# Designs tried in a protein design run: designed miniproteins, single chains. Part 99

Each design is a single chain, and the fold is of that chain. pLDDT is the mean over its residues in the fold that is shown.

## One batch from the design tools (miniprotein)

Design m3437
Fold by ESMFold2-Fast:
Structure m3437 (fold): chain A 92 residues (1-92)
Amino acid sequence: MLAEMEERARRLGREAAEALDDPEKAEELIREIGELAREAEKEFGREAAELVVAAAVVGAAEALLERDLSEEERAELRAALAAARARIAALR
């Protein structure tokens, strides 16, 4: 079901953000998100791919906001998180 893909995308996004000190692992996780989005598009259409990508952005932004960031970086991540959450709501 699409909801399971959304939840997996959120977890993969979080794991990619947590792996920033391991760039090869982060790149592999980003690739997995891309593959999941392609699978969602094939089974449920283009909007499902957008939902998967938005869910991954939510997971990544939430994990990055747990790090020691500048106020500017924190504001940009909060804006990205808000936009991704709004996108998910609009696609439902």
Scores: mean pLDDT 82

Design m3438
Fold by ESMFold2-Fast:
Structure m3438 (fold): chain A 118 residues (1-118)
Amino acid sequence: MEKFEELVKKTKDKDPEVRIKAIRELQEMALTDPEVQVEAAKVLAEMLKDPSTRVRIEALNALAEVLKRTQSVEVAEAVYDAIKEIATDINADPLIRNQALGLLLEVKHLIKTGKLPE
């Protein structure tokens, strides 16, 4: 809990490199700590709205890895709305939007079937 709260504070840091480091540590926490897995994934999903394009890409990659490795329906349901918002945002960077759209389709499949597509 304490480490998770420290990482949440780092995601609000003015320095995008500090926020990227926090994303990587939250990814590991989501993969290794079942108690904070869903909450860590939710924080990663909030980072999809970060003002830095690089931070948004790192957050998308982290969420994709968490979803792929955990195949957690609970995680997928928790992050669905945030991924959908960026995937459907006409003002988003096309690279980020296309990556988010791909992840949204995988999340929808996981929620519907209990597993990721092959």
Scores: mean pLDDT 84

Design m3439
Fold by ESMFold2-Fast:
Structure m3439 (fold): chain A 117 residues (1-117)
Amino acid sequence: SEKLIESLKKFVEEDPNDALAWHLLGLELEAAGKLEEAREAYLKALELDPSLPGLSVARAFRYLEAGDYEKAREEALRALEQDPNSPLAYLLLGEIAEKEGDEELAAEYYAKAEELA
């Protein structure tokens, strides 16, 4: 819901240190297909509270940036266990497959991410 996204954006402007509010903003942005903004919100939530549940996508992104493709894959798969229709989790699995040289698998994951966004 665009109204919910606007309300959550206003909330995190007033309280920028609420990790749960950043996580909820990320979920709503992802559902709206705003994947880059969702990624940023999830990473902010993880920075504020690394113990917060449901941030497997943010952990996967950090492992991918660090070159730890095994841990990145494990966290992306955990994200899919929590939300089987997460376009950002499929996007991350595509990025991991591409970095590992599996272009066909990467294309399949990217297509699934586009379908769900």
Scores: mean pLDDT 86

Design m3440
Fold by ESMFold2-Fast:
Structure m3440 (fold): chain A 63 residues (1-63)
Amino acid sequence: MSESRKKALELIEEMIARDEDLTVEKVKELRKLGAEDEDIRRYIEALVDKGVKLLEEAVKKVT
């Protein structure tokens, strides 16, 4: 794996850890670093799953 692609994957993991929104501009930057469509799709799915779980926990705490 190229160093650029490895940095792109590390950036995605940091974004997930910081609960940052994945924007179109961020996707373009990740692709510029060598991330493949499959890498981006897989991590988008991880972000969505994490967000859904956080939303469910928030609802349980207020009701």
Scores: mean pLDDT 72

Design m3441
Fold by ESMFold2-Fast:
Structure m3441 (fold): chain A 85 residues (1-85)
Amino acid sequence: SIEEKAKAYLDAVEAAIARGDRSLLARLLAEVDRDGDGHVSVAELTAYLRERDSITPVPNPPLPAPLSDAQAASLVAALRAVAGL
């Protein structure tokens, strides 16, 4: 289900953030933010997850751009909303 996909992604993101790694969250923003405004709505995230057959964990991806705290918080909140949390 979409909720299970969002929860799995959220768990991976939170585990990475606990290690000081926001690269997975930055990749999610890059893939989901289709209008380039730096914001991800629950609707955009739901559409992204619906289009994916599976979300695989990304092992230490080399992403160059750090997220702001506001962007990180917004993305985590959107993931929680899609996961039904």
Scores: mean pLDDT 67

Design m3442
Fold by ESMFold2-Fast:
Structure m3442 (fold): chain A 65 residues (1-65)
Amino acid sequence: MDEFEALVKAVKELLKKGKISKELAEDLIQAAKDKDVEKVSKLLSKLSEEVQQELLDLTFKIMLS
């Protein structure tokens, strides 16, 4: 599984948990599908440090599954 596909799945999980807004989640999913690294990075910076770390950890775990 590529990193962008894993990121889409991780964002959807955080959205289900209420840890990310629907609007930001939709923007992140679109940027990931477009493989737009610069836009993904900019959108991630809008998340708190703790939520950003949880998203990255979850993305990594999904990639290894």
Scores: mean pLDDT 83

Design m3443
Fold by ESMFold2-Fast:
Structure m3443 (fold): chain A 95 residues (1-95)
Amino acid sequence: SKEELEEELKKLEEEAKKLLEELRAALPDLLAKFPEATEEQFLAQLEAFETAFKELAKKAREAIKEGNLEEAKKYLEKMKELIKEGREALAWIKA
């Protein structure tokens, strides 16, 4: 339903926000693993992730508003994939 998709979107946005905070907090560990890379390079990658996620969230919200539930589910799944990739990256950084 629309209500279920709206709730899922809100949960995914909150999960992404927490993940980004944890990734930023893990920057010292990441720099230790890649001593030739700069903090600026990693911050640029986090910004790209945030921008991609916000664009998917915008498209999901538009699709929900228009009643296109199939398209909305597609964008929500892509948002879940981004979160999964970010969580895998965070786990690797902390390993």
Scores: mean pLDDT 86

Design m3444
Fold by ESMFold2-Fast:
Structure m3444 (fold): chain A 62 residues (1-62)
Amino acid sequence: MKKITIDLKVDPSLSPEQQAQLLANAKKAMEEIAKRDAEENGEDVHYGAYISTPASTAAHVA
């Protein structure tokens, strides 16, 4: 079994509803990417992302 760790950060100036939506969307996308990478490479993966708007997402691999 592969281990996947995902850390998400969202802009605290956004409304709680916007923060929840951005986190849910980014988490889903990051989980799909991390799962694919873990299955292909057989490695434990750690992904981080900072989210400021629905159209802006930065991802960091650690």
Scores: mean pLDDT 60

Design m3445
Fold by ESMFold2-Fast:
Structure m3445 (fold): chain A 95 residues (1-95)
Amino acid sequence: SLEELIEKLNETLKRLFDAIDSGNVEEVKKLAEELKEILKQLREYAEKSTDPRDRFLIELTIGAVEVALATIRQVLGPDSEVAKLLDELLEEISK
């Protein structure tokens, strides 16, 4: 369901932010892959939904995630391994 996907997204984002803060590169890699999968499922849900409100909410949610990750990336600066992983994640989710 959409609610379950959003709950999973929020949990994954919290874990990702914790991993970034702790500099845990392996956990960041794992959670970035999980995040990509959740965002893909959200996009597929939007494509199949007959309710335009679902599509709007999903697009708004994905946009908010992109802004949050871009902000964190900017704070980290370009020279960290975590920053490079976030660059790759942002490139993939922005399309």
Scores: mean pLDDT 84

Design m3446
Fold by ESMFold2-Fast:
Structure m3446 (fold): chain A 120 residues (1-120)
Amino acid sequence: SAVEELEEEFEGLRETLDRFFDYLATIDAATAARLRAEVNARLERFRREVLELLERGDVEGAIETVERFLEELKALLERATAEIKAARPEKAELIDEEREIILDMLETFAEHVKKIIEEA
């Protein structure tokens, strides 16, 4: 079902983000822990909102929610990595490389989720 496919995508994103936070924790454990907690809270709210909109048949609203969440998450990651890079400028290049990988994965996630929603 579309719900099962969406839950699989949400779990995949959570695992990908957990690996990124584990990486950031090797540089700044406190900032990584704070970021992980905020992202997990936002991901749970996002999951509930998308599923509720789909149950109501609001496909357009569900897609708009995905787009909004993607932009909010990108902004949050940029702010957090900027904070870590300011504290540890010698790690800036490595942090930027890992962030680019995560941003690419977020775009792929959004495309997959929107496709599942449109085909539901």
Scores: mean pLDDT 87

Design m3447
Fold by ESMFold2-Fast:
Structure m3447 (fold): chain A 102 residues (1-102)
Amino acid sequence: MTPEEFVELVKKLPKEAQEEIGKIRQIVFDWLNRTEPISPEEYEKMKKEIVEEARKLAEILLNSDVPQETKLKVLETLRNMMKGLGFDEAAKILEEAIEKIK
């Protein structure tokens, strides 16, 4: 999936889901663009925040009237991004949501 295709899919989601994806992206962007080392305490807090936002996103998508194929593509794309960045707990939450939709 291209970045452009992902943006198009996100636009098909409920506003609440778009807002949660935006929050996750902002947390990741801020982390990747740090100029100073992150403290262990800040890193653990950030990981917990990403997990909380992933849970909210999963709940919104599971309860939405969006087509199943659209939900799956969005969740799989986000899961792969989380795994690639080392956010294994958030990736697992998204994987559990994928299994509930299938």
Scores: mean pLDDT 83

Design m3448
Fold by ESMFold2-Fast:
Structure m3448 (fold): chain A 55 residues (1-55)
Amino acid sequence: APVPGGRPMKSENMTDEELHEFSVEVGRRLAAAPSQEERERIMKEYHKELEEKLK
């Protein structure tokens, strides 16, 4: 069902809104990370996910 005032959440080529949401989510995870090691892991996963999503 369409969400009120919602835009498509998923697309073949990520929209800027989806990219923003993805970046915000990653930023939240980084901010929540208790240690530098956790942040490094999150950053590594982020780069890999970004590469796959952007193709």
Scores: mean pLDDT 69

Design m3449
Fold by ESMFold2-Fast:
Structure m3449 (fold): chain A 118 residues (1-118)
Amino acid sequence: LEGESTAPAGTRIGVEATNIVIDPETLSGEVKATLSINGKEHEALLKLSPTRLEVKDLETNETLVLELPELGLKPGDVLDIRLEATVDDGRVTELRLDITIHTTGVSGTLGAVAADLR
C-alpha cells in the first residue's frame, strides 16, 4: 500500500464510512464520511475506486489518498470502511484499513494492514 496526505506532520486520522454503493458504470462509490483529526470530528467526502481510496476533509480541504490492491468490486456492492492512519512529511507512515464488502448473499472483511509507508 502507498499513501499520501496533505495533513500536517504527526496528524492522526480516523475515518468511518458506511453504505458506499458501487456504481455499475464507474465501479466507484462516494459518500460523506466521519473524519477524526487528532480526536476532533470533521465531515469528509470519501471516494472509493477499484484501486484507490481518497478522503477529503470538507473543513480544511486536506486530503488522504491510498493506493489499494484490486478489491474485486462488483456493481451494486455495498461497502463499509474504517481507517486509522498517521501522517508524517506528506506520507502515511502507519495504516490500519478495514473494508467490509456486502454482496448479494455474501459479506466479507478485507483485513487490517499495518504498513510502514516510506
Scores: mean pLDDT 75

Design m3450
Fold by ESMFold2-Fast:
Parts: structure tokens; sequence; C-alpha cells
Structure m3450 (fold): chain A 87 residues (1-87)
């Protein structure tokens, strides 16, 4: 099993964006570690993880390096993180 870490400024993240991220992680067979989440975004991350069955192994609440504004952007961020973790 692998873990992918994403640095995300999730101040505007919603449940749909986090669902898109969790689905990409699930397809890759990866657990997720999230850094740079706001407290509100952290709740969305855990809710999406429960719905998809993806395991959240680490969640850091802090200003992040990447701001996620849409489900499509969230999917792209997760795909990039998985690709980098595999490289």
Amino acid sequence: RKVVTIDVGLAKADFEAMMAMAEVAKEAGADIAVRGASERAAMAVYAAAQETGVKVVELEIAPGATEVKSAEEARAVMEKAIKEALA
C-alpha cells in the first residue's frame, strides 16, 4: 500500500472537491496524507474519506501551498500527488 501527501490550501474546499480527490486516491490504491487544510476543509476530507473508504493517515491543519477551488482542480491535485509519489 502507498501513501500520497498533498499540500493543499483548502480554505475554500467543499465536500465535492474532497470526494473527487478521494476517488482518485482510491483508484490508485493509495492512502492520503493532507497538509495545509483549514479546519473546515479537514471536516470535508474526513467526510469524503468515510464515503469512499479511503484511509486518511495524516491531516495537518495549516495554510497550504495549493488552493483547491473546484472538484476538477481537486482531482488534478490528487493525480499529480499520486504521480509524484510513484516517481
Scores: mean pLDDT 63

Design m3451
Fold by ESMFold2-Fast:
Structure m3451 (fold): chain A 63 residues (1-63)
Amino acid sequence: MTAVAASAALGPDVEAALALLQKEYPEVTFERLSETRFRVTVPEELRAAVRAAVEAMGGTVED
């Protein structure tokens, strides 16, 4: 029931990374703030997994 918001920057393949993340984590909301920056709203229990996935794709997550 608890959701957390974080800022995320995706790597050079933004569209591919976004599509993969949305497919793996359909309960996560991605809002495009700029070409490479997103606001991510994540269920608390998925926060670590989503962070690891973004970082594996060459991105960064800031809480």
Scores: mean pLDDT 76

Design m3452
Fold by ESMFold2-Fast:
Structure m3452 (fold): chain A 64 residues (1-64)
Amino acid sequence: SVAEEIKAEALERIDKAKSLDEIHLVIQETAERLRAAGVPKDELKAIVLELQQYGMELYDKRQE
């Protein structure tokens, strides 16, 4: 689905991100893409939450 494709691209971009700011930008841009694609609000929120959790785990792993 389009939602799964956008999510997969976002996860790849987050994995390649070099800073917390880049992770936030990817999540924000992904939310906008999901809205533009007509993804239902509940599914969009679930994907955004999953990306936020993944990004937080990566940031924590990098040890500031």
Scores: mean pLDDT 82

Design m3453
Fold by ESMFold2-Fast:
Structure m3453 (fold): chain A 78 residues (1-78)
Amino acid sequence: MLSETQVLLWLMAASSSAYVAERIVENGRNKEVAIKQAKDAIELAQFLIKEHPEDEKVQKKAEEIIKKAQEILEKVKK
């Protein structure tokens, strides 16, 4: 089980990966890097949901990160 500080740092890391992916897509840069960053964000957010199944705040934030990263992946495919 992660400490509260560790959870916040990992949520920040997942958010940063999604943010980097979004910026790459918006700037028309390397799509492979955007795909990897979005997938890394999804994997990290899913890990946090698994480790904290009873923490509604962690689950909500992680689900928001997953949704954003999935939208980025859909944009890259089209």
Scores: mean pLDDT 77

Design m3454
Fold by ESMFold2-Fast:
Structure m3454 (fold): chain A 68 residues (1-68)
Amino acid sequence: SALAEELVRAALAGDLERAKELLRELIEQGRYDDADKALARVAVEDPETARVLADFYRELMRELGIEP
C-alpha cells in the first residue's frame, strides 16, 4: 500500500516520527499485513530502526487491546 511504502521510506531516512505516524495509520485502518510487511522491509535494510518500530507496534497493539 502507499502508506506502507511511505513508512519504509520515512524509516530508512531516519524520520522515526513520520514512520510511527504512518504505522499508527495502518493499524487504525486494520492493515496489519501491510504493517508487518513494511517492518520486515525495514528490518532487511536497517534492523536497529526496525526494532524501534516493532517496539512501537507492540505499544499500539497493547493500547488497542489487540495481541497478535
Scores: mean pLDDT 83

Design m3455
Fold by ESMFold2-Fast:
Structure m3455 (fold): chain A 68 residues (1-68)
Amino acid sequence: GEELIEEGKRLIEEGKRLIKEGKELMEQGEQTGDRQLILKGIGTVIRGIGLETQGRLLIEKGRKIQEE
């Protein structure tokens, strides 16, 4: 229960960090006209969203395990 909740929280924090980094890459690419940098930023945001989703699912599973 608790271990899954803590792991889920860590994944959400990492996901939020990647989303922020990806948005910054997209902004830099837009300013410089670097299409590859924009695409890299989009990919980074997608990975961050994936980690947040996995983190939320782990928290849900951890909470259900604590219910007898």
Scores: mean pLDDT 85

Design m3456
Fold by ESMFold2-Fast:
Structure m3456 (fold): chain A 70 residues (1-70)
Amino acid sequence: MRKIIEQYVTFEEEDEEKNRELGERVVRGVRLYIEKSGERVVLHTVSKSNEVAKKVGEETEKRAREVEEE
């Protein structure tokens, strides 16, 4: 049985580009970890009441799930 690793990431920037750069690094890290270990990763994102951070966080969670389906 594969272990499940829970990862939490907080998005706090008002700058959409900075949040996207963080999201890209997180998704890449999840992908590399899955490829290296074969373990499952469940990504949870947290954002302040900032619509940009919330949007990027939700997009990052979706992309991490897509990586697991590959």
Scores: mean pLDDT 73

Design m3457
Fold by ESMFold2-Fast:
Structure m3457 (fold): chain A 80 residues (1-80)
Amino acid sequence: KTASVSGTLKAGESASVSVTADDGSSLTVTITVTSGEIKFSVTLVEDDDGTVHVSDASLTPSPGATYKVTGSTTDAKPKP
């Protein structure tokens, strides 16, 4: 599976993209802009062992822009 999001975010805006594997593992990436603007493109992929990861990411902030990227990932096969 593949999930992607791209665009331009301005101050106070946010965008998120998520991918969920067949075994229930997931990855979500959220971008929030606090000042200025950012152009972005993020692609997430799943592999057959339940691992999800970022395959490509491009972030281009305007001069003086501030932003935050938050991510969460679940591994489907944790070993004790």
Scores: mean pLDDT 74

Design m3458
Fold by ESMFold2-Fast:
Structure m3458 (fold): chain A 66 residues (1-66)
Amino acid sequence: SSKKLEELKKSLAKKRKEMADKKLQEVVDNLSKDDKVREEKRKQLEAEEEKILKEEAELLKKFEEE
């Protein structure tokens, strides 16, 4: 139903906001560290964000298949 799809979209938006906030916090927390440490943290956050987006995309796809 469209209502359940809207709930999934809201969940995705919330997770995206939380990831954006987490990325900002990690940048602040790692400002005093060298470039290599910051790059590794950035890659870890990108991988986590990709996982969240992939999970939500799979749920949305299952919704479209019905």
Scores: mean pLDDT 75

Design m3459
Fold by ESMFold2-Fast:
Structure m3459 (fold): chain A 69 residues (1-69)
Amino acid sequence: MRIEEVPALGELFERLEPEEIEELQKRLKEKGTKTAEEFIDEMLKFALEKGKISEEEAEEIREALLAVL
């Protein structure tokens, strides 16, 4: 999947600091993403924990991303 093809995901990464992106990558590697859905859910959960998005925005982004998979 190319991140540039998903505007909502690109905006999410813009809201994350470089340190937070590194933390997210480490978390994804440790958890072992088995499916695209698990990857998306982990990313959105991380963004929610960091206060970068609301729960409502997370649900909207999740639905949009899953629709293109």
Scores: mean pLDDT 71

Design m3460
Fold by ESMFold2-Fast:
Structure m3460 (fold): chain A 65 residues (1-65)
Amino acid sequence: RQALLDAISKLTDEDIREILENMIEFGNAETQELARKALEALDRGDRESMKEYLVKAIETHQKEK
């Protein structure tokens, strides 16, 4: 959603990588898979795909609660 996209745009690539690594370590299986895909996109410089996967990972992680 808009608030998530705004929050992500304020983060550096290093901050995003740290968030994704935390999701891979502590998230559920679906969140881990999405976070890994976002990290791969970040490593490729594909910021559009990275943001898409990151938003999906955050949403999936929130549904865990």
Scores: mean pLDDT 75

Design m3461
Fold by ESMFold2-Fast:
Structure m3461 (fold): chain A 91 residues (1-91)
Amino acid sequence: VKVESGEAEFAGYKLTASFLVFEDPSDTRAVAKVEKDGRILVIATQGQTSESEEVVASVELKKVNNELIATGKAKSKVTGAEGTVEARAVF
């Protein structure tokens, strides 16, 4: 499996989407992480929404042909600013 992580910046936060690859590649799961000033604020896994005092994040996994696309989304609770990022995995 070849995995590419995605990164986006929004309102001073860094949003990263990536994959957890297990022994069976069919069990690949999506992860979104929000950081500020080198600190991890939240980590969201596929099917979960994760929140801190400053941000909320979620991640969705979609299969298109033989490619997995993880779409990470985050929103600032302080400013209302939103970020979106994509990561890709190919079997």
Scores: mean pLDDT 78

Design m3462
Fold by ESMFold2-Fast:
Structure m3462 (fold): chain A 76 residues (1-76)
Amino acid sequence: SGVKASDPEVLGGGGDVSQLTLRAKTPFGDVTIDGPEVRLYGRDWSADDVRRLFDGFVQLFRDKGIVSGPPTLVIR
């Protein structure tokens, strides 16, 4: 079983993925996203954790009327 991330929130931006600033709370710490890239810091993430976080971002983009796909995820 994976670790649950909180729903992401928009801190600013407009109608384009490249113009969004997103924030998410996770058990591994806070994640800030600027533009189309999502960068996760800290411990190794399970596939389930990454999927849940991505699903939240996809729903957020749909809420903003953005039709482009989800951002590229980079884990470090």
Scores: mean pLDDT 50

Design m3463
Fold by ESMFold2-Fast:
Structure m3463 (fold): chain A 83 residues (1-83)
Amino acid sequence: MLTEEQKKELFTLLTEELKLSIENALKALIITVEYILENEEFDPEKLAEILKKELDLSDENAKKIAEAIGKFLVEKGLAKLKK
């Protein structure tokens, strides 16, 4: 589970590096928190599909955001990358 500090770090990543609007960054943060509660392994493809649907993103942007989130989660020890 993400701590409040980790949620803040992820929100900063989404807004500053990935250039999402505040609204879409908050939605992506919520989606990410729900995803890791329901899944032990991180699957960037599945997260990208969810982000595309919920944030109305292109396939390219959804995949880029999902990969960046996955890297963040793995680096923080919050998820294992799916093989």
Scores: mean pLDDT 80

Design m3464
Fold by ESMFold2-Fast:
Structure m3464 (fold): chain A 62 residues (1-62)
Amino acid sequence: SAFEALKERMIAGAKKGIAQTDNPAAIAAMEEGIADLEAAKTLEEVKEAVAATRGRLLEAVG
């Protein structure tokens, strides 16, 4: 489905991000985001997972 394809693309992007950073806090934030995305069953849960991951990443790098 389009929903499952979206989740897979987002998870793949997060995994790529992990491979491109040496910041352990950023890696942890992205790993948590992947877990949240895998658990998401609705578009609203995906949006919540993205917002939470963005917040954690801003704390890790900013």
Scores: mean pLDDT 84

Design m3465
Fold by ESMFold2-Fast:
Structure m3465 (fold): chain A 102 residues (1-102)
Amino acid sequence: FEELKERAIELIRKLIDLGMQLLKQETDHKKILEIIGLILRLIGLEFELRRERDIERVIRLLEEAIRIGRDLIKLSTDPQLISQVEEIIRELRALIEELRRL
């Protein structure tokens, strides 16, 4: 269980890094504010995930991270960044399946 949580935290950190990359490249003020909001939500999820011990609640936090990842994709025009976010979403889904088998 702790190993799966550590892997989930690493994936959320990668999403934060990709959000920060998107933020540095963005020039539209409305999109900048939306990206900042998504990054802050991911930081909150990392903090909550570190303290959570209930499997069902961990799954809900990972589902929230997937939703945020999809929102980052909608705000990006960079195919490389989109591809990297999609890969992280796939890995988060795989972790949810592993958690459901516990």
Scores: mean pLDDT 87

Design m3466
Fold by ESMFold2-Fast:
Structure m3466 (fold): chain A 78 residues (1-78)
Amino acid sequence: MLSELEIKILEVLLENPGKALSVRELAEKLNASQGAVSAALKRLESLGIVERIPGKGYKLALSEENAKKLIEEGRKYS
């Protein structure tokens, strides 16, 4: 199941459709450490939820509708 930080990362990426955000930008927006955000993003990437864009950061690999459904399910079972 997704952690609270992983869910929050997905929510931020959903607010920025088609845009790649860096680990630093996500850490700053979420008031989290870069290490924690990096670990969460690597896990989301391994699950096919986000995609790494070289030189730019990470973006959603899922459609907006599928990402919203995943966030809703994660919040129910956290």
Scores: mean pLDDT 82

Design m3467
Fold by ESMFold2-Fast:
Structure m3467 (fold): chain A 70 residues (1-70)
Amino acid sequence: MTDPEQAERETRNLIRAIEELLKEPETPSNLSALGILVAALRNLLPYIKDEELRREAEELIRRAEERLKS
């Protein structure tokens, strides 16, 4: 089972990476990277104990998925 402290660190790193990637043009490479990062972040959600961090992660996933849908 994933360590909660490690999951929180990985979540914060993924949030930062996704936010930066959302500022980039919608190239096939950037969209592929975005999909991978979103999948990784979604996989970490059950291990996040911080309610605010979890809410931030869920909201970011929604924004990223809207871009991937477009």
Scores: mean pLDDT 81

Design m3468
Fold by ESMFold2-Fast:
Structure m3468 (fold): chain A 84 residues (1-84)
Amino acid sequence: SDAERQEEVRAVLEEIARLAEEDPVEAWRLYVARLRAQAERNRDVLAPEEYAAVMAQVDAELPAAIAYVKENPEKVQRDIIALG
């Protein structure tokens, strides 16, 4: 149900937010891993071109996020919360 999906999304966002306070790098890795897992679950319903585009975006986000963490650790926490 929509209510169950909303509760699941909220629980995940709260977990990422908590982790971001303790380890923003690990929180970002968890966020990216979650996006990758979501894409994998939807692989059979996505067109091959759509799946490739999603995976390429996820792969591009991780290196950029690591670079951003090194320069702006305080802002990474806010970005994870805003994106998640």
Scores: mean pLDDT 64

Design m3469
Fold by ESMFold2-Fast:
Structure m3469 (fold): chain A 81 residues (1-81)
Amino acid sequence: GIKEILELIGIVLRAIGIILDLERLVKENPDNKKLKELLKQAKKYYKEVVEAFKNNDLKKAKEGLDKMDKILEEAKKITEE
């Protein structure tokens, strides 16, 4: 129903936020190859989140977002942010 659609929208917005945070970390640390690799992985999972959204698959959207959250945590740990 509409509740599940709103939750999916929230997941996509959060996923966009993670990409923006990672792009900022890469920009602030341009020589860090691992951060660039983490951003590439996060963009891969972002595509999975968007496909899950298109398919109304809340479980897969949550799984993709969880993977993106873990990537952001690793990136922040590398940059000591």
Scores: mean pLDDT 88

Design m3470
Fold by ESMFold2-Fast:
Structure m3470 (fold): chain A 67 residues (1-67)
Amino acid sequence: SEKFKKMEEYSKTTTEFSERTVRAAIMKIAAEKNNQPLSYEEVGEMFGVSPEAVRRAEKYLKEKFGL
């Protein structure tokens, strides 16, 4: 969707989070939307980022992009 494209572009230009952290949060959000939820721990392991970082980035992305 268009919002996911915007989030991917944000991952390349952001100074608030690492690109990996934003990509992990995008994966978490996409999994929820597809009714196949992943835990913060699972997504964090996939991208090499902490579960806490994924949680913070997910909250930020949902607020920023209206998800």
Scores: mean pLDDT 85

Design m3471
Fold by ESMFold2-Fast:
Structure m3471 (fold): chain A 120 residues (1-120)
Amino acid sequence: MSKKEQIIKKLEEIRKLEEELKETLKEILKDDPEEKEMVEEGFDRAIKEIEEVIKKIKEGKLSKEELKAFVETLREQYRALKEYVEKHKDVNDPEVKKFLELVEEIEKLIDEILKIIDSM
């Protein structure tokens, strides 16, 4: 598998995990309708951004520097989201635990993508 194909597969896995995170966080926020709506819109934008990045990689329209900047921004966003949930939600709640486990899977995929980029 090429480095480009490895990155695409990992981005596709992140997209799937983001769909699962969206549903998990909607359940956590079921009693907070305004926060739930903002979270749904945020994840819908994030999913579309990943799909656009995958398309640009396939078309050869994305530089190494642009790809790295995108993935580093994702890492910072997930770090902030994890810290927010840990601070404001009960970490012993099964839905919160599932959310944090999904975030850790995404963070692992991000680190793997960054290692591939640095080897290019």
Scores: mean pLDDT 85

